# Designed miniproteins, single chains, continued (5), part 56

Each design is a single chain, and the fold is of that chain. pLDDT is the mean over its residues in the fold that is shown.

## One batch from the design tools (miniprotein)

Design m18057
Fold by ESMFold2-Fast:
Structure m18057 (fold): chain A 65 residues (1-65)
Amino acid sequence: MAEVERVVAEGEARAAQAKADYEKRSNTLLKEKGPQEASIAKGQGLAEVKRIEAETARRVADLLA
């Protein structure tokens, strides 16, 4: 149980950090480059969040197997 709880907490923290990072980058690019570059950065950030979530789910599944 403790290991599963730790993995979930770490995954949630990583996903939250990645979300904060891409939101800041997207906002910066919106001001400097415009909406197309901001949209691309947001898409890349969303893909990274999804990757972190999938990795966390896999690690939890491995611990429960």
Scores: mean pLDDT 82

Design m18058
Fold by ESMFold2-Fast:
Structure m18058 (fold): chain A 67 residues (1-67)
Amino acid sequence: TLRRRLLSLLSLAEGESTTVDLNNFLSLAEQLGLRIPEALRRALLALDPDRSGTVPISALRAVIEGF
């Protein structure tokens, strides 16, 4: 499923970091052929209201798991 593939991609990005570059994550998902629904994309972007470009991995995971 899309959810499982996104969580797998997130696990690869996790490493030593507690945050991930949201724009890079979305770009990588699309490069892998993962079509992210607009509703999920908006929910993920809402995790970064200040548009800093980085979001906590725990928050990103929770949104993906809840979708």
Scores: mean pLDDT 76

Design m18059
Fold by ESMFold2-Fast:
Structure m18059 (fold): chain A 77 residues (1-77)
Amino acid sequence: GPALEAAEEALRLALEAVRAAGEGDAEKAQELLRRAEEHLARAEEALREEGRTLEAEVALGVAALALGVAKTLLKKA
């Protein structure tokens, strides 16, 4: 459903942000991070309205972790 789809999109973008941050591409990492945070917010809203599913919760949790890693790498650059 929409919650899982948004969570999966957030995870995909967050992983790309981690890669960009690790490569020292701060501008690309910031752009991807912003987009990932937008999809993460949509996933949280959809979960609130649809009810929580294990798949969507796991995807959301992993996406949030990946976002945290990307932010940490950007601060070190």
Scores: mean pLDDT 79

Design m18060
Fold by ESMFold2-Fast:
Structure m18060 (fold): chain A 64 residues (1-64)
Amino acid sequence: DSLVRDTNRGLAEIAKAVALRFAAKDPEESVRLLEKTARWAKEQGLDDTAEELLELAREIREKA
C-alpha cells in the first residue's frame, strides 16, 4: 500500500539523518545503521531507498 510505503520511506529518511548527524563522531556506527536500515528497506520493497542508504554508507566509510 502506498501509505505504508510512504511511511516506511519516511522512517528510512530519519535513520539517514541520524547517521549523517553522527558520521563524524562514529563513522562505523553510522555505516552500520545505514546498512541495517537498507536491509530493512529492501525487505519492505523500497529498493530505491535501500540503494540511497547504501550509497551514503559507502561515502561515510570512504571518508573515515
Scores: mean pLDDT 81

Design m18061
Fold by ESMFold2-Fast:
Structure m18061 (fold): chain A 97 residues (1-97)
Amino acid sequence: DPEKIEEIRKLVEKAEEGALAGLELIRATQERLGEVRRLTPEQLEQMENSSALEQLEIFASAEPGPFTPEQWEAVKEAVRKAFEKKLKELLEKLKRS
């Protein structure tokens, strides 16, 4: 069902945009409070395979420290990869229906 597949794609894209906006809000809040976080490479890898709630938990558990532009870009990339993976899983399920 091509129409249903396209609807699911749009929903996943909106969820990705919402998650990225949420991460930007968290970053801005931490910067304003003087509380900064950084993720380890292991935490970034976990985020790529995690749900949005799990991603927030990983981010919240991050070590306090200077937050670099490179670290922020890595976080956004991990979120995008997680949503791309979920989109592929959903498309596979729809192809079987």
Scores: mean pLDDT 61

Design m18062
Fold by ESMFold2-Fast:
Structure m18062 (fold): chain A 65 residues (1-65)
Amino acid sequence: SMDEIKKLEDEAKKKLDQAGDLVKQGLKYADEGDSEKSKELFQKAKDKVDQAIKLLKEAQDLRNS
C-alpha cells in the first residue's frame, strides 16, 4: 500500500538524517586530530546509509508489486 511505502521512505529519511549528523561529528573529530573517533563515526554513518538503502529497496519492491 502507499501508506507502507511512505512509512519505509520516512524511516529511510530518518536514517539518512542520522548518517548526516554522524558525518558532521566525524569531521569535527578529524579536525581535532582524533582519527580513531572520526573513523568510528564514519563507520556508524555508513551503517545508517546501508540501512536506508535497504528500506528504499523494500519501498521500491512494493511500488513495483
Scores: mean pLDDT 89

Design m18063
Fold by ESMFold2-Fast:
Structure m18063 (fold): chain A 94 residues (1-94)
Amino acid sequence: SLSELLKKVQELLKKIRELAPHIDDPETLREMKNLLDEVKKILREIEKYLEQQLAKNPNDKSIRALLNSVRAMLEYVDKLKEFIDKKLEELEKS
């Protein structure tokens, strides 16, 4: 269900937040990246589901708002992954 997918995203984001104090460790950054990949996979599944619902009900403002929110979250995840990749590169060259 949508509720179960959203709950899993929140649980994964909590795990990422708990790792944030250790971002100086390359292993921690790789773990964060793997968790972000899992978050992205679930958000893409939610996006696809909401797109299908919106196709059935094009004027549903609540589905459109939730879809926009999911897409904003996907952009945020991509930016965080870019930050982690850059941080990993900097640490591996030091």
Scores: mean pLDDT 87

Design m18064
Fold by ESMFold2-Fast:
Structure m18064 (fold): chain A 101 residues (1-101)
Amino acid sequence: NNDELIKLLENLIALLRARKAGQKMTVDQLLEFLNNLKLYYLLKSGKLTPEVLEKEKENNEKFRKVMNDEQADALMDAFLAENPDLIAELEKDLAELKEKK
């Protein structure tokens, strides 16, 4: 569903832009971001299965028990440093999906 992909991309871009503006990340925000990013690529590639979703949910619950907000903030900074073009790529994908509406 293109409407679901559009909403997912808008939420991902908003979170990334907020982080670049200096917003601190919580563990919950980092996990939501990573889950939504993975969900977006799985939906785009047609590789989404119930088993993949369940495994990711379990992994995220485990990470919540051991990770604090300071570590989540640092991990988001590292992720953005490794993916400097991510916002531009997601914005391009969003524009293409909106044109197909």
Scores: mean pLDDT 74

Design m18065
Fold by ESMFold2-Fast:
Structure m18065 (fold): chain A 76 residues (1-76)
Amino acid sequence: HMGDIYYKKGKEAMKNGDYETAVKYFELAVKYYEQRNDYKKAAEAYSMLGTAYAKLGDFEKAVEALRKASRYYKKA
């Protein structure tokens, strides 16, 4: 599944401190999970996206990503 591949790449970027690359991979993971209506994994990917934005100091985008994660957790 492409979503799982991108989610794994995002997590590896997080471990390497490459938060900009992590954002790109988690955005791709979200897109593929949303296409499959995999709301639980979409929520997990949005949570990681929020963490990556927070690491970049972009707290407005972090909050927005966490809001989307919360909405998808309610659908799972």
Scores: mean pLDDT 88

Design m18066
Fold by ESMFold2-Fast:
Structure m18066 (fold): chain A 82 residues (1-82)
Amino acid sequence: SLLERMNRELTPEEVERAKKQAIDEAKKVAEDGLERGLSPGTIYAAAAMVALATLLEHGVPELAKEVFDEVKKYIDELLAKR
């Protein structure tokens, strides 16, 4: 179950993999949203939700702020290019 995964002791390598996966999935959602012409607010929200869901699946929701900060910088850069 999700709760069992959250209570499992994770290696530093598993933590870094979860962080990278959350960032990569959020970036894909942001790029898709931008291509579809979604509003900036919707793009930020969708990317944040996907990042959080990925972190929760890996049992590391405490990384949310760090991942959100990196994803936000990426989205801000994408929006500045248009």
Scores: mean pLDDT 81

Design m18067
Fold by ESMFold2-Fast:
Structure m18067 (fold): chain A 60 residues (1-60)
Amino acid sequence: LLEVDAKAARRLAEELGDQETLKRIDEAYKNKDLQSIIDILADLTAKALPRYVDAALERQ
């Protein structure tokens, strides 16, 4: 679902502070380009995983 995937991608990009990727997500969403949103989400998830683990350790 385009809206759900776009929201998840924007959330990850915001947490990473990646302003450039946020712009790319907005453009893909405006164009209703689901494939681009999925590709961006997959890339962001791969990048965020190590960083998310580090953040979780800091909370301990």
Scores: mean pLDDT 72

Design m18068
Fold by ESMFold2-Fast:
Structure m18068 (fold): chain A 70 residues (1-70)
Amino acid sequence: SDALRGEVVAKISEAVEEELARLKAGELSPEEALARLEERVRAWADEMGLSEAEKEAAVAAARALFEAGV
């Protein structure tokens, strides 16, 4: 997580907030929201050319933030 750039953290936070908003609105189940979030973060990481380690760290950070409700 210490290797994540501020831009990565900002993108993860934005994606987490958007999927949490959909969950709270009743549009998605928790499982659907989490799966969608992980897919979005992985796709973004691939587009940005992040390493496998950075990609895994970004997905893990997104899951942790989603579970914390941030």
Scores: mean pLDDT 78

Design m18069
Fold by ESMFold2-Fast:
Structure m18069 (fold): chain A 55 residues (1-55)
Amino acid sequence: MLSPEERRKEALLAQVEAAVAAGRLDEAGRLVEEALATLSPDLAQEFAQRAVALL
């Protein structure tokens, strides 16, 4: 089972993927900025690496 913070990271990644698929790049960028500002540094780095792979 994922920690609450890890679950938040996965939820934000899913939202970024959905926004990119819908062509809503501004929304995807906002979600990335929110994740990087609110996640711990280690999870923010993991999120950033995976988010780049979605683009």
Scores: mean pLDDT 80

Design m18070
Fold by ESMFold2-Fast:
Structure m18070 (fold): chain A 70 residues (1-70)
Amino acid sequence: AIATAAALVLAGEALLKQGQYDDAIALFQQALALNPNNATAYTNLGIAYAKLGKAADAAAALNKAAALLS
């Protein structure tokens, strides 16, 4: 099977919309393993962590996304 970072991000976003935050995080982490400069994956990872109340992890992910976009 050919899974791309983009396909994993889209699957993670679908899980995020369903409230499946832990499963979404796992897919975003796999997307980042394939493409470590994917700002969209870091943004969505930060949102998922924030939804779980993991403020420090959320801040770290969002700061990384901001650094990649600036």
Scores: mean pLDDT 84

Design m18071
Fold by ESMFold2-Fast:
Structure m18071 (fold): chain A 69 residues (1-69)
Amino acid sequence: MGGGGPTNSAEDHKKEIVKALRQAGADEALVKKVEEQLDKLIAKDPNADGPKFGEAVQQAIAEYRKAQA
């Protein structure tokens, strides 16, 4: 069954990023934007690595900032 124990799957990477954002006090609008970008990345490239996830997070933050400006 999906992963069990320690894993580096795309879904687990997404969970850790979302958890870190919430722990840092990010609002739900930003968290939602990050989740949407990560979901799009995983759908396009299920083998996406850490740098790809970092790019998706930065894109979500940039889009969120533009929407708030």
Scores: mean pLDDT 75

Design m18072
Fold by ESMFold2-Fast:
Structure m18072 (fold): chain A 64 residues (1-64)
Amino acid sequence: MSLDELLAKAVELAQQGKFEEAAELLREASRRFGKSLAALVRELREKYGLSEEALRDLVFLLGK
């Protein structure tokens, strides 16, 4: 699975309210592609237009 596919799946899960599953996919993307969780969260906001409320809930689960 590519980085783009992992991020797209994380967005789908977050839109469904499955923030724990979305957070686990972001941790996997960070581990596999060497990007920080902060960089991935920024991409979710900038490229995928995820809401600030969903981003806040996701960041809380990521321990940031």
Scores: mean pLDDT 82

Design m18073
Fold by ESMFold2-Fast:
Structure m18073 (fold): chain A 55 residues (1-55)
Amino acid sequence: MSTEEKIEQLEKAIEQLKSVLSDEEVIAFLRHELSQETDPEVKKFLEEQIEKLEK
């Protein structure tokens, strides 16, 4: 999977999760994904999503 495809799939997952989970639960998911990610561009995307959701 390319970086672009991975980000696109994560965006879809985040939108789905936001519809059913609290911001805190979505942040927990994103932090878990970030801990397992090795692609620096995907890591940056995840960090930006976490910051956007943090109050």
Scores: mean pLDDT 80

Design m18074
Fold by ESMFold2-Fast:
Structure m18074 (fold): chain A 94 residues (1-94)
Amino acid sequence: MSPEEEERRHLAARAVAAALKAAAKKLGVDLSQLKVLAARAEEVAPGVYEVTAVLQDADGKLYEVRARVRVDADGRATVESLEVEEVASTDAPA
């Protein structure tokens, strides 16, 4: 894999981590209590990522997370917007 692809994956992973931590904080729980069923980040502008994740809590409730995260040249992630929605009915992946 190219160094540029590895660096891009690393920045995307930082964006996902920041969004997940912010979602856990908004839900008032430890991130370790949440099961990450799906997470992805798409670069929509230089250093700006749209993060989408599906989380499950200890009670089996599902949450959809949408966040906009900016990752700077130093790898610092800033959550610019965060939406967390409880999903009452979803097809959970097996």
Scores: mean pLDDT 78

Design m18075
Fold by ESMFold2-Fast:
Structure m18075 (fold): chain A 56 residues (1-56)
Amino acid sequence: SPERQALIDQLEELIRRLEEERERLQKLAELGVDKEKLEETERELEHLREALESLR
């Protein structure tokens, strides 16, 4: 389905952007900044990856 493929593409793009944000937040967390935001971003990434796998 073109609609399913479009959703997969959107999820992959969101995952990519959040992985970049996670790397940035990891560096900040090492300095004692935004550790909670890092944990929230990691949880969101896990959720999106599970959603992507459910569509495949």
Scores: mean pLDDT 85

Design m18077
Fold by ESMFold2-Fast:
Structure m18077 (fold): chain A 57 residues (1-57)
Amino acid sequence: DKEKKEKEEFEKRIRKTIEQGRKERAEQGLSSLITDEQAKAAIEQSLAFVEEQKAKE
C-alpha cells in the first residue's frame, strides 16, 4: 500500500516534469509535440528506473 502510494506520487511528479519540459521547449521555439503514447512510455521507463534504484538499496 505504501509502495503503491509512492508510485502514484512519483508518477504524478514525472507527468508534471514532462509537461513542464514540453512547455519550456515550446517557449524556445523547438518542436515540443509529444504524443500521449510517448509520454506514457517515458513515465513507464522512469518508474522502472526508480524501482531498480530502490532495489539496489
Scores: mean pLDDT 69

Design m18078
Fold by ESMFold2-Fast:
Structure m18078 (fold): chain A 67 residues (1-67)
Amino acid sequence: SAVEERLEEIVERVIEKYGLPEEYRPELLELAREAYEGMLAIGLPEDVALKWTEMILEGHARYLSRL
């Protein structure tokens, strides 16, 4: 689906940007889906929900990078 493809692109960018191990991909993808769906449920437009999903993932990636 188009949404799944865009979420995968966000996850790929975050993994690349923060140099995360590939083993974190499933965790990041699940977080992306949950964040995106939660923002849509609250009434945010799809484009805004995608932008905030990427910001949330970057925050999580920064946390993982410190472990």
Scores: mean pLDDT 87

Design m18079
Fold by ESMFold2-Fast:
Structure m18079 (fold): chain A 62 residues (1-62)
Amino acid sequence: GPSAAAGAAGRAAAERTGGPAATPEQSRDIKLAGGASEEQAEWLSRERDAGRAAAGASAVGS
């Protein structure tokens, strides 16, 4: 469904396990950081997504 809030939560959860720009060690460390990892993952996910989106824009032609 077109729910921004629900969609954001699902996206962040997926990114936390294998984010596009995340390293395996960093992902594990975030998981061990504490119960607040979800909020931190959302913050990191949005920042990494922005960087990836910018890189994708540069790779025009696909």
Scores: mean pLDDT 55

Design m18080
Fold by ESMFold2-Fast:
Structure m18080 (fold): chain A 71 residues (1-71)
Amino acid sequence: MSPEEAFERIREALEAARPEAEEAEAAGDEKKLYEIAAKLAEEFAEAYEAAGLPEVAELYRKLAEEYRKLA
């Protein structure tokens, strides 16, 4: 995966999550916000791994695990 492809994948993931995140924020649903954050972090990790940035991918995988613990 090229850096441009990784950026597009990240952008698509953010756009897809926006409506759910806005509704959860308006409702004060912290659990749902952490679930969304964990899914986004996992998607970012996969994109960065495929782009040849495994150190960045590992950082996002750890972040996703932390968010899942808070959800």
Scores: mean pLDDT 81

Design m18081
Fold by ESMFold2-Fast:
Structure m18081 (fold): chain A 71 residues (1-71)
Amino acid sequence: SSAALKAQIEADTLISFGRMWMALGKQYLKQGDVEAAIEAYRKAAELFEASGTPEGLELAEEAREKVKELE
């Protein structure tokens, strides 16, 4: 159905953006910018949760764990 296809594309897009924010967080950590890394991981978690998929929920928990480790 068109609705299911649209939902899948939207979920895949959110996961892709979340992964970009995870990569940015890792880059900020390599540069010593812990504050920017925390913000990037928080943004990633929001995007992963917004996907509503099991993969997205697991990735959101991983991102939130990174935030907790850095706080």
Scores: mean pLDDT 88

Design m18082
Fold by ESMFold2-Fast:
Structure m18082 (fold): chain A 61 residues (1-61)
Amino acid sequence: NEEKRQELLKLIAEILDAIGDILEAEEALKKDPNDEAAKAALEEAEKKLEEAKKKLKALKL
């Protein structure tokens, strides 16, 4: 149904955004391992990814 499809698309977008943020933060940390802003961004992105994965797992299509 359309409502479940829209929910799935939103979760996929959230997962992709979180993965992108993780990759960006990891790239910054490769250049400067003491980048506190990049460390904070990585932790936040990992948290968002886990939350989105949990919601996706709960979504029955």
Scores: mean pLDDT 82

Design m18083
Fold by ESMFold2-Fast:
Structure m18083 (fold): chain A 97 residues (1-97)
Amino acid sequence: MELVKKAEEALKKGDLDTATKLVTEAINQGYSEEALPVAIKVYLERVKKGASPYELVMIQMGLSSAITGSEKKGNEELKKRFQEALDKIQKALDERE
């Protein structure tokens, strides 16, 4: 919870690097459901600001891993949310070229 709040503040201030680090840490600590909405916003802002293809591949791999983890836990709703996030980020990447 604390990391997610700090990530939201960093995002509001335009500090995408800090926001990225904080949402990643929150996900790693098991706050994936709480962090996901902020993580999506951070990743979309990075895409808009010209994130490298490498960064976008790393995001895609992370979300794919989270989908698999959610499936193993039997959390179908969380799996669906991660899949929707992955699809949204892919669409933003495709629109960028």
Scores: mean pLDDT 73

Design m18084
Fold by ESMFold2-Fast:
Parts: sequence; structure tokens; C-alpha cells
Structure m18084 (fold): chain A 55 residues (1-55)
Amino acid sequence: SLVEELTRAIMEGDVEKVRELAKKLLPPEQAEEFVEAVRNHDLRKAVEIADKYVK
């Protein structure tokens, strides 16, 4: 699933892949905020965004 691929990309630190998948799973504004949280290693913020906005 896309969510499993996103989780793997986060664990691998693949920010480009995270951006691609986030754009498919999240609204555009939240996708960019999510990518920024992952880039900053703010996993708590990333999880909070995913919990609210992922389908």
C-alpha cells in the first residue's frame, strides 16, 4: 500500500520518495508540511499530520 511505501521511505530517509508519496496521500499544503517535518527529523509532527490527513 502507499502508506507502507511512505513508512519505508521515511525510515530510509528518502526525502524525494516521501515527497512523491505524500502528494498522493495528503492535500498539497499538508504534503509540503509533512515533507518538511521528515526532513527536520520531526517524526512526531510527521505522524500527527499523517494521522489527521491520510486517507
Scores: mean pLDDT 77

Design m18085
Fold by ESMFold2-Fast:
Structure m18085 (fold): chain A 62 residues (1-62)
Amino acid sequence: SEKEKILKQMEDLYKAVKERAENLLKRAEQTSDPEERARLIKQAEDLIKQAEDNYKFNKELL
């Protein structure tokens, strides 16, 4: 069904953003600069929250 195709596309996008966030968290773990670490963590958290909010919003509209 069309709805199932849309849900899969949304899930694939969510997974892509999650992988990007995980890479940022890995970089944060490797940095010795506290400010850089905080920035990377915040960026990753913002990406995850945005992706989760978008996924939930779109899923409810279907």
Scores: mean pLDDT 82

Design m18086
Fold by ESMFold2-Fast:
Structure m18086 (fold): chain A 82 residues (1-82)
Amino acid sequence: MIKVESEVGGQKAVAESDGKQVVATSGDVKIVLPVDPSNVAVTIGAILRAMGLQLDYERNGDNDGAAAALAAQKALMELMKQ
């Protein structure tokens, strides 16, 4: 239901969610994070994990991974607004 896009260093990522998980893809990188509409702590934990993944990918110069992690964060934040 949610679809968001991001770009890091010219690499594009798309994150989608059905309300049970967020799936973010960029090139060969795929990030899957759980969400639970009945437990906000699960979604907050997923956001923190995605932030950590973005920092790790940026440290390694992996723009695909960084873009996917950023897209996942945006999708999780949009889900929290629902």
Scores: mean pLDDT 82

Design m18087
Fold by ESMFold2-Fast:
Structure m18087 (fold): chain A 80 residues (1-80)
Amino acid sequence: SKAEEVIKEGKQVIKEIERAIRENAPLEELAKLISRATKVINQGLRIIREEDLSEEEKQKIQEVIMELDKAIAEVMRKLS
């Protein structure tokens, strides 16, 4: 389903951000990951709005969005 796909993509992006932070990845790579994270957040919000989801599925997407927001914040802290 679209919900499962966005959850999987979001979890993958979170792992890639964690790796990039751990490895002190260059600014260019971090910027690309923030862009991907933002795209996944927007897709998740659209799916919640447009799809007929269970409360459990909706909660899982919201959790992934919150984790992506936190990961972006961590990158921004590292760049300050």
Scores: mean pLDDT 86

Design m18088
Fold by ESMFold2-Fast:
Structure m18088 (fold): chain A 66 residues (1-66)
Amino acid sequence: AFERGLELLMAGRYEEAAAAFREAIAEDPDNAQAWLMLGAALVELGRLEEARAYYARARALDPRIM
């Protein structure tokens, strides 16, 4: 799920990338990178307020992630 999300993000398939990162979070909710990458995909989609919430979650899990 996480690796698939990265492939989709690199391909510019931001909606599919966001879905893949949500799957990665469902598999491992402590994967701070998955929360960060979901935020990044949402920034590309213009969903900035949602992205901000996911970035905050990523930083709460791993303060060194950004």
Scores: mean pLDDT 82

Design m18089
Fold by ESMFold2-Fast:
Structure m18089 (fold): chain A 57 residues (1-57)
Amino acid sequence: SAAALRAELDALRAARAAQERALALLRAAGAPPDVLARLEAEIARTEAAIAALEAQL
């Protein structure tokens, strides 16, 4: 249903916002490149999931 897709989209947007905040904090703290790369890859996957869901609406 459209309501279920919107709820999933809201959850993914919240996850992306949390991941972006975590990335900013880790960058400020000087985290190792591999840690930053893993989180950047997770953000990219979340963004792809958001785009796929938006295309269904």
Scores: mean pLDDT 90

Design m18090
Fold by ESMFold2-Fast:
Structure m18090 (fold): chain A 60 residues (1-60)
Amino acid sequence: TDDRQQAVSYLAQAQLAYHDGDYEKAAQYAERAEQYARAAGHETLQRSARRLREEALAKL
């Protein structure tokens, strides 16, 4: 899949991990989502992933 699809997939996985209380995995998936969103030039996904990563790290 392309970078945008990877960003969406990793962001979804990060959200699921965050909901399940797995903040370590949520932060890792969100970091990957941010990287792919940046590569895709998709600013909204990049900001969403970055915010979720920050929230997950705050729980650790």
Scores: mean pLDDT 86

Design m18091
Fold by ESMFold2-Fast:
Structure m18091 (fold): chain A 69 residues (1-69)
Amino acid sequence: MEALKKNPALIEAFKEADKDGNGYITKEELKAIFEKMGFKMTDEEIDKLIAQYDVNGDGKIDLEKLLKE
């Protein structure tokens, strides 16, 4: 998880998936990013990531919070 935050390629993939530019990544977009990057993430693992970085409880990752932690 700490290595994930410091991975430039993964950060770039997150930014690419945030096509609306609002700084939030949905569960569906996050799953697609990890699949594209070669990570076989389970729904349970994706849910854990969302829970950790979901500041609003809306089921999305706050990209700014993810990058600053």
Scores: mean pLDDT 68

Design m18092
Fold by ESMFold2-Fast:
Structure m18092 (fold): chain A 70 residues (1-70)
Amino acid sequence: SEEELRKKALEIAKRLGELLKRKVEAETGLKPELEIEIEGDKVKFTAKAGDVVRELTLDIKKLVELLKKA
């Protein structure tokens, strides 16, 4: 179902947010802060450690489309 695909898309988004956090930790050697902003079908992750800031924006609707095609 589409609802099931949306749940899977959100799980993928959460995993990618964690991956971003780990990437910033590896780059800096510092424990990063992760900020999550949700606006409609978009989820924005901001990982910050020291002077390093990395952003990742995911479109949940686009992820659902990709999951339907796979």
Scores: mean pLDDT 82

Design m18093
Fold by ESMFold2-Fast:
Structure m18093 (fold): chain A 60 residues (1-60)
Amino acid sequence: MTKEEILKAGKEFVEEAKKQNEPQGGVDALEASLENAKEQKDEESIEALEEALEEAKKLL
């Protein structure tokens, strides 16, 4: 995934979690994706996922 695709997916995930009132599920999923990106040392994915995770955490 490109950084742009990850940011788009993260935004859609945050909106979906907000609509379903299940923001913790969204946070957990983004955290797992961030761990995978860190294992791959993909700096662009790490940045995008950290931004998406911060937005998801605001829903808590």
Scores: mean pLDDT 72

Design m18094
Fold by ESMFold2-Fast:
Parts: C-alpha cells; structure tokens; sequence
Structure m18094 (fold): chain A 61 residues (1-61)
C-alpha cells in the first residue's frame, strides 16, 4: 500500500507536467478538468498512465 501510494504520487506529478505541456497548446480548460480527474481517482501509476493515454488520444494529441 505504501509503495503503491508513492507510485501514484509520482504518476500524478508526471500528469501535472503533462498538463502543463497541454496548457501550452491552448487547451487550458480541458487540461484542468483532466488534471482534477487524475488527482482524485488513481491508485497505481499503470492506471494513471492508461487513463492519461486515453485522454490524450481523445483530445487529439
């Protein structure tokens, strides 16, 4: 559980960096909504990455 928590926290930080990059592409509102979803739901880095990839594809990135 503790190891999973650390992995999730690292994944969220990576998602934050990704959202900062997406904000540079002038899609700020969509990026902020995505950030809130990532921050509250994921318990593993694998789940976070899968969700991030799906959302990127949906946003046309």
Amino acid sequence: SRATELVVEKGIKEAEELLEEMSKLSQKEASEEFYKEVGKRFKSIAEAKEYIEERIKKHGL
Scores: mean pLDDT 59

